# Designs tried in a protein design run: designed miniproteins, single chains. Part 14

Each design is a single chain, and the fold is of that chain. pLDDT is the mean over its residues in the fold that is shown.

## One batch from the design tools (miniprotein)

Design m455
Fold by ESMFold2-Fast:
Structure m455 (fold): chain A 87 residues (1-87)
Amino acid sequence: SFMERLVEAGLARDLEAVTKLLIEAGFLDENASEEVKEKVSQWVIDMVNGKGVLVDKALAEELGVPLEKLLEVDIMLGLYEIQRGLK
């Protein structure tokens, strides 16, 4: 599934694979700057490896993406981790 591939790429700390998956799923704009792509993908890697931060307006401004999109990814990752027993 998409979530399995995203979590596997994140656990492997594969920035390029995470970025590609986020673009393919529509969570990251393919026309976004390389800085935004790197920051968002690194945030996903950090979340998957247990370095989660509060998802709020300040984080959305820092990462350069809409808060709505970050919340969608955060909720999906959290639900997947609970369902699969990943911590």
Scores: mean pLDDT 80

Design m456
Fold by ESMFold2-Fast:
Structure m456 (fold): chain A 88 residues (1-88)
Amino acid sequence: SASEQLLTETLTAWDARMRALGDRYRTVSDDPAARAALVAEIQAEIAAAEADYQEVLPQLSPDLQAILNAAMATFVAEANKMIAELQK
């Protein structure tokens, strides 16, 4: 269905963005300015995922909404874990 395709496209985009953040996280230097810039980038990606979530959620059935809710929770948790490690 169109809603299943929309969900799949959204999850695929989020997976790609999380992979890109993970690559940046693994290669960032110990320079405080570089680490702060990456924290800001991760926060911007959380905001972008939240915007996607607000747009996509009303277009889904309750069963597909549950999948999107779980994916959003995972994205935010992984992003916040990276932020916490960068701030040490």
Scores: mean pLDDT 91

Design m457
Fold by ESMFold2-Fast:
Formats: structure tokens, C-alpha cells, sequence
Structure m457 (fold): chain A 55 residues (1-55)
């Protein structure tokens, strides 16, 4: 269902955001790289959810 697809996108978003937070905490990326990565993850999730809702 569309709701199941949206839930899957939201879970993947949350997992990706947590992964970036972990990399920042480990000193593997800068705060600027983390902010850019989080913005890209959120934009991708928002676009996919919008597409699912239009179908």
C-alpha cells in the first residue's frame, strides 16, 4: 500500500540521518558535511513521499 511505502521511506530516512550523526560523532565527517548530507536525505525522502501520494 502507499502507506506501507511511505513508512518504508520514512524509516530509511531516519536510519540515514542516524548514520550521519554517528559518522559526525566519530569524527569521520565535518558538521558542514553532516548538515549537507541530512538536507539531501530529507529532500530525497520528501520527493519520494510526494510521488507516492500523487500515484
Amino acid sequence: SADDQIAAVQQQRDDSLAFLDGRLAAGEITPEQAAAGKAAVQATADALIAQIRQD
Scores: mean pLDDT 90

Design m458
Fold by ESMFold2-Fast:
Structure m458 (fold): chain A 63 residues (1-63)
Amino acid sequence: EEERRAELLKEIQELLKKLGYDEPFVVDPRLTVEQLEAIVEAAKVALENGIGLSPRLIVADRE
């Protein structure tokens, strides 16, 4: 389970880099594996359609 989560986080980072986000993103640690898989799918769709993803969808709370 934790291994799958780590793989999904790496994939999200790679997809964001391809979408033009060059800074490292911090993903909300409360997100489940299912939610991370949904984010990966959304990022892939955004990449295919040339649409940038909003960082607010994946970035942890700012303090």
Scores: mean pLDDT 65

Design m459
Fold by ESMFold2-Fast:
Structure m459 (fold): chain A 65 residues (1-65)
Amino acid sequence: MLSPDLEEALKVHAEYHGVSFEDFLKGFKKYAKTASAEKIANLLELITGKPLSEEAKKDIEKLSK
């Protein structure tokens, strides 16, 4: 289960790209395995304009492994 702020950030990012949350999440999970957790967090923070919680950053790290 994703932290609420990470899920919100992914939904905002999906809306920005005009795709469904489900389709974006599938692509994001594949991307998370190929990129660093720090890089992923920075990209999400850039799109939302809000910092992610430590819990959200840990969730990204788990997806990257």
Scores: mean pLDDT 77

Design m460
Fold by ESMFold2-Fast:
Structure m460 (fold): chain A 110 residues (1-110)
Amino acid sequence: SLEEIKEKLKETIEELIKFLGGEDKGIYVTKEALKGILDGLDPGVALAMGLGLDGRPFGTVGSYTDEVQDVDSDDVNLVLPAEVLAALIAYMEGKISKEEFMAIFRQYFY
């Protein structure tokens, strides 16, 4: 279940929140990277391509609201929350499946 996936990620999420400076913080990524994930691209590949674009340094910190972010918005860059970053790390380490990553990702992006 989604709650079981979140429990696996809890410690990583807490450390990322501390590193980023708050629960409302994340890393800027391009909307093209997020669209790629929704369209079925590998999350690790799509997000690696989306980081550091638009003249920002790789891993530039931004703030987000609790609202789901529209990947078809006019914004060039959106903020990737700590929970999604934790899910990406776990996916890349083989601790969760792509389907489990997508369950978390879809809470923040549509």
Scores: mean pLDDT 74

Design m461
Fold by ESMFold2-Fast:
Structure m461 (fold): chain A 87 residues (1-87)
Amino acid sequence: MALAVPPEYHPRLRELAEEKLKPVSEESLKEIKELEEEIKKNKDIDKKEIREKVIEATANALRKIGDALDEALEETYREAQREREAA
């Protein structure tokens, strides 16, 4: 479920998101660079095929970023709820 994190927890959410996104961003950037190098090396590839591969790599990167953000949101939301229960 898309749950809203209270503004009070935004700094914590940002820190958790940054930690979770860092490895995902590095991996996705490497995948895109590898794809670009492959395309540049093989000049016989059709432009449509190149476009399809770029779209797929971008979609995969966005999905991984989304998953990392969802994990950070869920973790922050659970921490916020636990704190309210302890209060």
Scores: mean pLDDT 74

Design m462
Fold by ESMFold2-Fast:
Structure m462 (fold): chain A 81 residues (1-81)
Amino acid sequence: WEEAGRRMAEVLREAGHPRLAEAVLAAARAAELAAAGRDEEARALAEAHLEEIAELERLIAEDPALAEALKRAVAEAQAAL
């Protein structure tokens, strides 16, 4: 998830949403912590960014081009594994 989060954050930062980029990086870090068995730290980090994630979901619904760019970023990260 780290590479997927990094690529999504780059897309969001270039689109002028640096706050949402930080939230995506935090979500990717939370996924890494959960994968490492650090569930409490993962949960705390994810909960700290719920508002930003909700804003990102709204933005994706309103901007199909941004949604497509984010999907492509995730697909490219998955292909790199």
Scores: mean pLDDT 77

Design m463
Fold by ESMFold2-Fast:
Structure m463 (fold): chain A 67 residues (1-67)
Amino acid sequence: MEALSDEELEEEAAKAPKEIQELAEKLTRGLVATRREQGVELSPAQVRRITLKITVEIAKHLEEDAA
């Protein structure tokens, strides 16, 4: 159910505005903290992938939802 490969995610995330990248990092930090409280510790690789996915999804939704 992965829409993009890791390489494609990195390329698309790199195109996102800095503000979107910063928002994605903040959201990923919150998710990591929540997962840790649930007894699940995410690896650095998993955290990176989540950040990239969130960045791409936010960027797509903002582009789609631009007035």
Scores: mean pLDDT 75

Design m464
Fold by ESMFold2-Fast:
Structure m464 (fold): chain A 85 residues (1-85)
Amino acid sequence: SPLLERLRELTGRLDRLVERAVELSRTDPEGAQRLYDLLLEFGDLLGEAVRAIEAGNLEEAERLLKRAEELLKKAEELLEELERR
Protein backbone atom coordinates (compact mmCIF):
# COMPACT_ATOMS: atom_id res chain seq x y z
CA SER A 1 0.00 0.00 0.00
CA PRO A 2 1.36 3.48 -0.87
CA LEU A 3 0.14 4.79 2.50
CA LEU A 4 2.01 2.03 4.39
CA GLU A 5 5.15 2.72 2.31
CA ARG A 6 4.93 6.41 3.29
CA LEU A 7 4.51 5.41 6.96
CA ARG A 8 7.65 3.23 6.74
CA GLU A 9 9.63 6.07 5.12
CA LEU A 10 8.46 8.58 7.76
CA THR A 11 9.30 6.24 10.66
CA GLY A 12 12.78 5.63 9.19
CA ARG A 13 13.38 9.38 8.88
CA LEU A 14 12.09 9.89 12.44
CA ASP A 15 14.50 7.23 13.80
CA ARG A 16 17.50 8.95 12.16
CA LEU A 17 16.33 12.38 13.38
CA VAL A 18 15.91 11.11 16.98
CA GLU A 19 19.50 9.73 16.95
CA ARG A 20 20.81 13.14 15.82
CA ALA A 21 18.60 14.97 18.36
CA VAL A 22 20.07 12.85 21.19
CA GLU A 23 23.59 13.80 20.03
CA LEU A 24 22.56 17.49 19.77
CA SER A 25 21.19 17.39 23.36
CA ARG A 26 24.77 16.86 24.68
CA THR A 27 25.85 20.32 23.41
CA ASP A 28 22.58 22.24 22.81
CA PRO A 29 19.83 21.09 25.22
CA GLU A 30 17.59 24.08 24.31
CA GLY A 31 17.85 23.34 20.58
CA ALA A 32 17.22 19.64 21.24
CA GLN A 33 14.10 20.55 23.30
CA ARG A 34 12.69 22.60 20.38
CA LEU A 35 13.29 19.61 18.11
CA TYR A 36 11.66 17.17 20.60
CA ASP A 37 8.54 19.39 20.73
CA LEU A 38 8.22 19.09 16.92
CA LEU A 39 8.81 15.33 17.10
CA LEU A 40 6.02 14.93 19.68
CA GLU A 41 3.60 16.77 17.36
CA PHE A 42 4.80 14.59 14.45
CA GLY A 43 4.20 11.44 16.54
CA ASP A 44 0.64 12.56 17.31
CA LEU A 45 -0.04 13.09 13.58
CA LEU A 46 1.37 9.63 12.71
CA GLY A 47 -0.82 8.04 15.40
CA GLU A 48 -3.89 9.79 13.98
CA ALA A 49 -2.93 8.69 10.44
CA VAL A 50 -2.60 5.04 11.55
CA ARG A 51 -6.03 5.20 13.23
CA ALA A 52 -7.53 6.73 10.06
CA ILE A 53 -6.04 3.90 7.93
CA GLU A 54 -7.41 1.27 10.36
CA ALA A 55 -10.87 2.92 10.17
CA GLY A 56 -10.75 2.88 6.33
CA ASN A 57 -10.74 6.70 6.23
CA LEU A 58 -8.13 6.99 3.46
CA GLU A 59 -8.80 10.68 2.63
CA GLU A 60 -8.19 11.67 6.26
CA ALA A 61 -5.08 9.43 6.38
CA GLU A 62 -3.63 11.15 3.27
CA ARG A 63 -4.32 14.60 4.79
CA LEU A 64 -2.66 13.63 8.09
CA LEU A 65 0.35 12.01 6.39
CA LYS A 66 0.90 15.15 4.30
CA ARG A 67 0.85 17.28 7.49
CA ALA A 68 3.25 14.83 9.16
CA GLU A 69 5.63 14.96 6.14
CA GLU A 70 5.63 18.79 6.23
CA LEU A 71 6.29 18.83 9.99
CA LEU A 72 9.11 16.27 9.72
CA LYS A 73 10.74 18.36 6.97
CA LYS A 74 10.59 21.40 9.29
CA ALA A 75 12.20 19.34 12.08
CA GLU A 76 14.97 18.16 9.71
CA GLU A 77 15.60 21.77 8.56
CA LEU A 78 15.71 22.98 12.18
CA LEU A 79 18.22 20.25 13.09
CA GLU A 80 20.46 21.24 10.15
CA GLU A 81 20.34 24.90 11.29
CA LEU A 82 21.21 23.96 14.89
CA GLU A 83 24.12 21.75 13.73
CA ARG A 84 25.62 24.59 11.60
CA ARG A 85 26.73 26.57 14.76
Scores: mean pLDDT 85

Design m465
Fold by ESMFold2-Fast:
Structure m465 (fold): chain A 93 residues (1-93)
Amino acid sequence: GKVIPPEDLQVQADRNVIRVRWNLGQVFDWDDVPRYVVHWSDGQNIWQRHVPPDQRQVVLRNVVPGRVYRIWVRVFNRDDEGFSEPVEVKVPE
């Protein structure tokens, strides 16, 4: 089945964390439900975090105040893969 990348990616930086949230899009095959990986970059390094199947939010706690991060979400199942548009956010100092 096809996957639909999150088009409603919500990214908010607060204190020492970045909160990333998205909604479950159209599911075409309930025997092959979408899974998510959150990716983030500081321009030099790229990190990823696999998200539990029933979770559509992640809190990134190892972020540096004043730094700009680029964040995107990969969605995949057995048949398909897609990526959200990247969102840039600055962590408050």
Scores: mean pLDDT 82

Design m466
Fold by ESMFold2-Fast:
Structure m466 (fold): chain A 67 residues (1-67)
Amino acid sequence: MKEEIIEAAVEEGFSDEVLEKLGKYFGVSKETVRDWVEGRRKVPEELKEILFEVGVRRLERAVRAVT
């Protein structure tokens, strides 16, 4: 599920396991997902939402750690 993938990416980054889960979610290879995440291919809008949410949650954790 989308939420499980976001949570895993927040915790461990875009590991091979997270790329595999994204690949299954979008129906593509993990190599294609890696190319999307690294900016080598045009990114689907839904993946942009996932990347944004992961970034926001990571930034929020960092900000709260200094409060």
Scores: mean pLDDT 77

Design m467
Fold by ESMFold2-Fast:
Structure m467 (fold): chain A 91 residues (1-91)
Amino acid sequence: KKKAEEFIKKAREYADKAEEAWRQGNVDEALSYARKAAIYASEALDAAGKPQLGANMFVAGSLAAIGDLLEGRNPAEPVRAFVEEAEKIAK
């Protein structure tokens, strides 16, 4: 499915940018990219005909990212997990 594949590609790209920004100490940029990655992963699941699953995973990933940030951990890690799972489901 062309649209789901395109959204997964963008989600992966932004997840990679979020991880790099976090390594550089750019917290605001890491959060911005992590949010974009989560949005594109959710869009991929919607395009694959699974909008409720996409919404549920987006919420779970967002809460995990906030939790990691509050503990001083990389918020991109939960978002990357969401992107990888969304790719498996969107096939």
Scores: mean pLDDT 79

Design m468
Fold by ESMFold2-Fast:
Structure m468 (fold): chain A 78 residues (1-78)
Amino acid sequence: TDSLIESIHNNARLAGQENSSKETLTLIQKATSYINKGDYEKGSEYLEKGAEIAKKEGKTNVSNSLKKNSENVRKKSS
């Protein structure tokens, strides 16, 4: 969906702007790949993992954004 794709692009941009770790960026990329394949369950799982890493790094805005997008993506798996 357009809304999910736009939100994911915004997550990647925010993560880059806030100098998020390579690990966080890799998890966002994996989530995007799964979502593009229609695997919303795995996509949401990778977004949740990214949110946890971002939180540990003190990147609160990135963490909160990834959590919200994970919830939205999960709703599409049903």
Scores: mean pLDDT 79

Design m469
Fold by ESMFold2-Fast:
Structure m469 (fold): chain A 65 residues (1-65)
Amino acid sequence: ADAAVETALRWARLVGQDPEALRAEIDRLVAAGVPTEEAVREVLAERAPDREAFLAALPHLPPAP
């Protein structure tokens, strides 16, 4: 949970996204009942339409078994 959020915020800073806006979107999904890790993946997938930015984020997301 914490690691996924921290990774998303690092990605946002790296690619020039607003980390506070990213956190707000994650918090919104969590408040709606989405698990934190799933919320992070969903927000990153929606905010990284550029393939390079998306691929840069992927190695830092928690793997699903």
Scores: mean pLDDT 68

Design m470
Fold by ESMFold2-Fast:
Parts: sequence; C-alpha cells; structure tokens
Structure m470 (fold): chain A 74 residues (1-74)
Amino acid sequence: SLEELKERVIKKLREAYEGVLPLLPEEAQPEAKELVEKHLKEIEAAKSVEELKEAVNKAIKELQEFISKALAEK
C-alpha cells in the first residue's frame, strides 16, 4: 500500500540522516535537521505513488545540495 511504502521511505531517510548528521559541521546540524523534517512532512503528505517519488527525489536532491554546501561553505 501507499502507507507501507511511505513508512519504508521515511525509515530509510531517517536512517540516512542519522548516519550523515555526525559528519556535518556543528553549525550546519540544526539546518540539516529542519531540512529533513520538512521533506519527511512532504513525503507524508503525498497522496499517490507518483507524488511520493517526486517528494523523495526532491528530498534527495536538496539534502545532497545542502551537504555539499555545508562541507564547502565558509
């Protein structure tokens, strides 16, 4: 079901976040947390498998961009 798929996706995203968070600069960690929470909310709000895929792809892209920026930005 869509609900089971959402639960699986949310679990995997949280696990990925928890693995990455300790590797980020301390000053970037609160922003990373808020970004993940925003995307988890968008994933939870998806009403179809297509919307879920779009929300997940957006989350991956924005999180990757944030991590790259946080590690490179002074």
Scores: mean pLDDT 80

Design m471
Fold by ESMFold2-Fast:
Structure m471 (fold): chain A 74 residues (1-74)
Amino acid sequence: SEVEKILEELRRRGLLTPETEELIRQAVEYSKSKNIEDQVQAQVYVAKLAVLLGEADWSDEEIEAQAARNLALA
């Protein structure tokens, strides 16, 4: 599971917090939704998590732009 993978990396880096755990849960919850908007929201949360972990360097505008592009590509 990607959720378990992310949690393991967070624990290894000492970045596992209640707030981060809740963000991961929300991302997973939205990704399970049948609504395209909810799936886009899940991608936004995952992208924000990656930025927080230093795995990516995206601005808020780029995160929203990528979410919109994925919606248009569907």
Scores: mean pLDDT 72

Design m472
Fold by ESMFold2-Fast:
Structure m472 (fold): chain A 97 residues (1-97)
Amino acid sequence: SILQQALVETLISAGRIYKEKGDFKKAIDYYNLALSIAPPSMKPRVYLELGEVYKDQGDFDLALTYYRTAISLAEQNGDTRTAQRGRQALDETRASM
């Protein structure tokens, strides 16, 4: 539903705020909550955000795993934007390793 999508967007925004503050644990908690309620169409975006927080923590292997999951699901859903963002993040993370 549109309300479910709005709730997921709100949780993603909360996760980003905590990530920017350096509270990675709270960011991950919000993203996991978003993932638990997200419709299939929004799961790629949440996985992308999980990849970003793990990259910011320096956990590059886990970040790559989440980016690959986000890309795969985004491609299955026809979400070209999220798939492209995931590939860019994957390439940038590999370059940082």
Scores: mean pLDDT 90

Design m473
Fold by ESMFold2-Fast:
Structure m473 (fold): chain A 57 residues (1-57)
Amino acid sequence: DTVTLKIHLSRVEGGEVVEERTYTVTVAKPTSDDELPAFSEQMAAQIRAQRAKDAAA
């Protein structure tokens, strides 16, 4: 099974919100504690990839 998460991030500079983005991440659902490291790695990798695409665009 998979789980889809919507992650809302805001960039704040000088006390003002200068950028807001929502990332949608779909990863394998962890069914045990043994799967948590893989789950965390997949989450971080997808967020990193989407942020890299945003920076390149």
Scores: mean pLDDT 75

Design m474
Fold by ESMFold2-Fast:
Structure m474 (fold): chain A 98 residues (1-98)
Amino acid sequence: GPMDQALVDHFAEMIAGASEDQVVIRVPGDSLPLEVQAAILLTLARRHPLAAADYLLRNPELVKELAEHHPAVLEEILAAIARADPAKAAEIRELAAE
């Protein structure tokens, strides 16, 4: 179905509010489509860049998938993170290059 911005905003806030080990972006019985995950992460990076950085560093395969299929969105995410923490943005960029 089409992306619901309210759902994207809800998941972004849930990730930002979670303690370090507990957020899984899933619909019951399935993972969210990669394009929806990209939208959630861009929203998260713009509002809570350090939470976005920590989430991506814990999910290196997701970083690689974003680099392959949504490179423009990944660049916007990395730009938002770099404004708060350029070292973490560089670490995520290195994961994308693997």
Scores: mean pLDDT 75

Design m475
Fold by ESMFold2-Fast:
Structure m475 (fold): chain A 74 residues (1-74)
Amino acid sequence: MTPEQRRQALLEKLRERARELGLDEEEIEELLAAFERIPEIVEKELRGEPLDAELQRDVAILEEFGLREAEAAR
């Protein structure tokens, strides 16, 4: 697979899992957008740069999803 095809396959799996966990379509789209911004978040954190409000919101969305995943796995 190309990197683009692998990314799309990963996003499709993430969407299906989020739907399985009871997220609505709006929450799923916000989660996918946050997931796509992970490289930018990581780069800023590694540089010690503060995250702007949008990226802070993305981190919160990712953390909430991670908690739901952890609860479902228990």
Scores: mean pLDDT 78

Design m476
Fold by ESMFold2-Fast:
Structure m476 (fold): chain A 95 residues (1-95)
Amino acid sequence: RRSVRETLEELRDDPEGARAFLDEYTRQVRERVEQLRREAEREEDSRGALIRGLEELARDLQVARHPGLPEDEVLETERDRIRLEAERLRAELAA
């Protein structure tokens, strides 16, 4: 399975395609996050893995903006949502 980084490298010369990919990827991640949150509510042990996954996804989305991709409000909002959710879950795990 291709990583986000590999897909973006393939789309280096297609910023529109890269933006569309990131937008769709962000939506998929958001849905998966919601599903995983519900599972984590039942199993404390899975929270650490979820938090690390969210932090990695937020970093991937942030780095993807650097290669000259246009700034997109939707992408930025979803990236921030993922980051904030990871922070919240980390605080809950630490409590």
Scores: mean pLDDT 67

Design m477
Fold by ESMFold2-Fast:
Formats: structure tokens, C-alpha cells, sequence
Structure m477 (fold): chain A 87 residues (1-87)
């Protein structure tokens, strides 16, 4: 499904971001739990909004630098555009 593709691609983004920026394992686990919950959504737009809001909130609560948050937002936007281009 489109939601499954969205979640899988965003899981990849989150894991890459964690490796590149040494995000704590506990925070990465919480971010992956958000993705697992979003995978249960039937509507990919609702899944995307949920992922974006919850991951941004988690980063804010854990004092993640703005540069990393901006990189997540950029990669999230790129994934969303690529999925939207598929009819």
C-alpha cells in the first residue's frame, strides 16, 4: 500500500539520520515506534502528518539541533513528493 511505502522510506530516512548525527538509541527506538503506529493508518496523508508531528515533537523534547530537524523535514518532503508523483 502507499502507506506501507511511505513508512518504509521514512524508516530508512530516520535510520540514516540517526547514523549520520549519532542520535541516541533510545530516541531512535521511539521514532521507529511512531513509524510502526503510522503503518496501521489506511490514509497515507494522515500517516505522513502523524509521523511528521510526532517525530518533530520527539526531537524537540530531546533537544535535537535545528539543523538535524531541518534535514529530517527536507527528506520527509522529498519522500512525500516522490510518492505523490506515483499517480
Amino acid sequence: STTEELVERLREVVEELAEEHNIPEELLKKMLEVLDEASKFEDPDKAGAYIYTKIMDLMDENNIPQEIKDEFARRFSEVGKEIAEKE
Scores: mean pLDDT 84

Design m478
Fold by ESMFold2-Fast:
Structure m478 (fold): chain A 95 residues (1-95)
Amino acid sequence: LLEEAKKALEEGNYDEAIELARKAFDETHSPEAMKLLAEAELKKGNAQGAIRLAVVYAFEGDLEKAREYAEKAIELGNKSAGAAFVIAVHIRELE
């Protein structure tokens, strides 16, 4: 499932990648499955994918990537959610 989702994403089959990544996440709850789902959603222009990636990277401690994806979510039209997340990431950096 996870390897099939990666292959679908690489081949540009975003709908299949979303379906397979969601199934992989339901079975494993792994961060890799969530990242694949989010990347496939983002490739379709879904701002929720950017928010998911920002959340995952923040939990992994990669605050730089978390900020980049939160800003991308704001650009794609998720201004309220993205702005709140950017503020939260900045607070963590100050601590």
Scores: mean pLDDT 73

Design m479
Fold by ESMFold2-Fast:
Structure m479 (fold): chain A 72 residues (1-72)
Amino acid sequence: MSQAQRLSALRREALELASSMPELSEEQKNLLVQIGQLLEQARAHPEQADALLAEARALLTKLRSMANEQRA
């Protein structure tokens, strides 16, 4: 998968997750901001994109885990 495709997929997943939650905690909002910043940095700095996208993916996984815990 290309860098642009990975970037687009992560952005879409973050937005879909955010829109599926009726209320976001302050921590969840901060995670979304951090994901957005990492994705923008990856777009601006292709040479660092793999590391930045990995960090964004880890934060998205944490956000999903928090959402699942609230549902359980």
Scores: mean pLDDT 78

Design m480
Fold by ESMFold2-Fast:
Structure m480 (fold): chain A 96 residues (1-96)
Amino acid sequence: MEEARRAVEEVERAIRDVKLVYDSNPDSAPDAAIAAFRRVREFVEKHLSPELAEEVGKLADETIAKVREERDDPERAYQVALEGFEKIREFLREKL
């Protein structure tokens, strides 16, 4: 589905943005990741079916909670964020 492909592109952009923040200022990566998950959720809510939006939103919210928990460990928070983005990307790719 074209909308799923566009959503995958949004997730890939989020991954790149968070990686750039982590490479320049690791301490800011947790907050950047949380913001990026919110943008992915907003995109999916606006452009995908309610069923897809619900599942992506759930994955995003679960990962945001884990990233927030790991805020004092930027490297671990970054790894958790990447795992969360990958789960969302894989889920969306299954819909292609």
Scores: mean pLDDT 85

Design m481
Fold by ESMFold2-Fast:
Structure m481 (fold): chain A 68 residues (1-68)
Amino acid sequence: SQQARQQIDQAQTPEEYLRLGIQYRDRDPQIANRAYQRAIQLMRDQNISDDQRIQISNDVRDRLGVPV
């Protein structure tokens, strides 16, 4: 949990937060939810469009692989 919290605190981009959210979704749902909320907030602050948000989310998912 300390390592997960440190990674969240060090993340700087929406893509990094989305990756952390996916990484921790099964192990630490609370930290995953915090990461997702931070990603959404940063995308909002950067005026990223809905289409761009979808693309970023898909790219992060594809780089990590689709769960089988």
Scores: mean pLDDT 72

Design m482
Fold by ESMFold2-Fast:
Structure m482 (fold): chain A 100 residues (1-100)
Amino acid sequence: SEIEEIRRFLARRFTEYREALLREALERTKNLTEEEREEWLAAIEAERPELEEWWLKWLEENATEEELREWYERLKKEKSEEEKLETAGELLRELGKKVQ
């Protein structure tokens, strides 16, 4: 269904946002060798499928169809990857307020 495609899209974008934050943290770490950085990047990428499935389940249990459609519309209007990540971060903050 359309709503299942929206959930999968959002789960992927939220996962990409977390990965981007971890990559930035890794780039700021000065005491790692290039080989150690590559190993950490591989570990971050290996977590991706499990995190996407976690978000998918969370969205199924905690988001209404109206909320899912609103968040999807906000993300699809962004044209650059940086803008998409920023919007995903804003949505994650809204989700945090909803469960708090």
Scores: mean pLDDT 77

Design m483
Fold by ESMFold2-Fast:
Formats: structure tokens, sequence, C-alpha cells
Structure m483 (fold): chain A 82 residues (1-82)
């Protein structure tokens, strides 16, 4: 589960970098927290990144929707590890 969540976070970060550089930075931080087992901080950072990505829905809907789906899947996996 942790390795799967980390892979989803890396995929989300790559997509987010095309939509919101700030969200991509938050996703990278979330991945580092998740790797260390700091799941609460990782989930908080993922929710913040999702909010920033959602603000770009009007300009890049397909990439935004795909990035949000990956963020949601990562959050669900990390919650299962708690």
Amino acid sequence: LRDQALRLLDQARRLASTVSPQAADLLDQARRHARRGDLDSAIDLLQQAGGLVAQQLGTNPDQVNQTLRLIRQAVQLLRQLQ
C-alpha cells in the first residue's frame, strides 16, 4: 500500500507540474512525508494540492480531472495505512 501510494503521488506530481507548479511542490512534500510514515501531514498536503489543482479546471479540465483522480486515490490509500 505505501509503495502504491508513493507511485500515485509521483504520477500526480508530474501531471500537476503542467497545471500548477505550487500544487506539484505540495505533492512532492506529501510524498516525502508519506515515505517517513507521517501520514497526517501527507494527507493535509494532498488536500491543499487538490484545492490548487481544482482552481485550474476552467483552463485544463482533462489534466485537472486526471490529477484530482490520482490525488484522491493516494489519499484513500494513505488513510488505509492509518
Scores: mean pLDDT 82

Design m484
Fold by ESMFold2-Fast:
Structure m484 (fold): chain A 69 residues (1-69)
Amino acid sequence: SLAEAAEEVRRLKEAGRLEEAIELGARALAEATGADEQDVLRMLRARAAEVGEERTVEEVIGALEALAA
């Protein structure tokens, strides 16, 4: 579920595994929205280059939680 995906992304963030958190987040967001996973991953990596990986992962968690509600 999206809530389970958000919790796993949060665990990866807490472990410092930020790239894995971004990859998991991209897959979960793509499945939830019907978007292409590689397009979502590219957008998230571009965002990480702009604002940093940690902030990008926080934004991903927020998006997954909002979609789960």
Scores: mean pLDDT 89

Design m485
Fold by ESMFold2-Fast:
Structure m485 (fold): chain A 65 residues (1-65)
Amino acid sequence: HMSKEELDDEVLLTLALMQIAIEKRSPLPEDERKKRIKEIYEEAVKRMTNPELREQLKKAYEEAL
């Protein structure tokens, strides 16, 4: 039922959420963790086309800050 583009965006979202969760638990200084989380978000959102999934990622990113 999902289009190929939606499936690709689901994969990008899942990977970005996992990476953000890993960085949140990282022993790195807060500023470094926030920078890495921002980079993960920006890399993923640039490649995503589905607006609902992009919004989910943005919400997770904002929650992680």
Scores: mean pLDDT 79

Design m486
Fold by ESMFold2-Fast:
Structure m486 (fold): chain A 79 residues (1-79)
Amino acid sequence: SAEENAQRVAELAGSPEKAGTAIRAAGDAILQGKSYEEAVEENMKAAGVSKEGGRAAADTARQIVESGGFGGLPPAPLP
C-alpha cells in the first residue's frame, strides 16, 4: 500500500521529514510529465536521499498520484 511504501521510504531516507520531501518532489515531477528516472533524480536532489531511497520515493509518489492523493498538488497541464 502507499502507506506501507511511505514507511519504507522513511527508513531508507533516515527520517520521516526527508521521506516526505522526497515523495513530494517525485510527485511534482510525475505530475509535470517527467520520466521515472527524472523523478528519482529530482527527489534525490531535493531530499538528499540515496538512489535506493529515491526509487522508493518515486514508486510511492506514483501510487499516491494514481490514487488522487497529494491534496493540493496540481495536475500536469494539458497541451
Scores: mean pLDDT 73

Design m487
Fold by ESMFold2-Fast:
Structure m487 (fold): chain A 68 residues (1-68)
Amino acid sequence: HHMEELERRLKEIRERVEKARAQGDAFAASLPDPELAEEYRKLMDEAIERNVEARLAGRPPVGLKPKK
């Protein structure tokens, strides 16, 4: 019951993450510096992986945490 609900939410997060990744890749490609573009993509990939891993392992959420 509740387990299925959590799994469904996880799937929804994954889909949103994929969309954000595609958008980030397009933005990185628009950057004038190719090295900077690569760093931008790496940060997004890391945030996605760490967030998903933390969720699955039951660890506290890790990733891009806005101070604002």
Scores: mean pLDDT 64

Design m488
Fold by ESMFold2-Fast:
Structure m488 (fold): chain A 70 residues (1-70)
Amino acid sequence: SAEARIAEGERLYAEGRYEEAAKVYLSITPADAAQEARRHLLLGRAFEALGRHELAAQYYAKARELDPSL
């Protein structure tokens, strides 16, 4: 499930395994806009941790477009 993949990615991120976390998040197929926004936010955080600031900014922007409260 998407929730299980998110939990896996969050665990990898907590371990400092940012590239693996990003790969897990990228493998998620969002069921709705809220889940898509969360996926984009998590990808932004992972890429930011990897020093990919421009890519992270793009994901954050997409997340905020889907959910302006993020």
Scores: mean pLDDT 86

Design m489
Fold by ESMFold2-Fast:
Structure m489 (fold): chain A 94 residues (1-94)
Amino acid sequence: KKIEASDITADEAVLEEAGKLGKDEEGSLALRLALVLGLAHRSEEAREQILKEIREYMGEEVAKRFEELWERALKTPPLSEEALNRLREELRAA
């Protein structure tokens, strides 16, 4: 399915930016999944755990930028079921 500019939500734009922080497809996928799971749980404990793992495996700079994206995402509505289903389809196709 094609994402057109008019169909890009704030949530989808944030997910795209999170993916760009990865150095390869695996890292990009992991960062997008971490953001989706963290936003779904919406707990400080989940956020801290995800940031800790990103710092350990991808470095402090990536963790800091991911935290900025997380804060931006919290200021928008939560990911819709449609946005989550689209992400699930992309992950299955990848």
Scores: mean pLDDT 63

Design m490
Fold by ESMFold2-Fast:
Structure m490 (fold): chain A 95 residues (1-95)
Amino acid sequence: SSDEEAERKLLSLLESLKDEKSISTEELVQRLKAEGEEALKAFQRLLGIKPDGILGPATIAAVKRFQQVYAFDEPDGVIGPRTIKALLTFAKKVK
């Protein structure tokens, strides 16, 4: 399934970032696009938004909501180790 490949690419990228300093939502989206449009769409599906493959206000707002609800982190759109670990945990539970 193309969805399973996209989810695998998303998980691999997130795991590569777990030991890095904070990155912006824009930088994460750029790295996901480098893995393919499908990986970015998998990320958008994970956040519960329409998978349009575009970095827009909806994607930024969804990241901030995820930080508040699941990461228990400041909803600033800056993706630190706490947010990455929460994304990894959530991605492993959601198919």
Scores: mean pLDDT 76

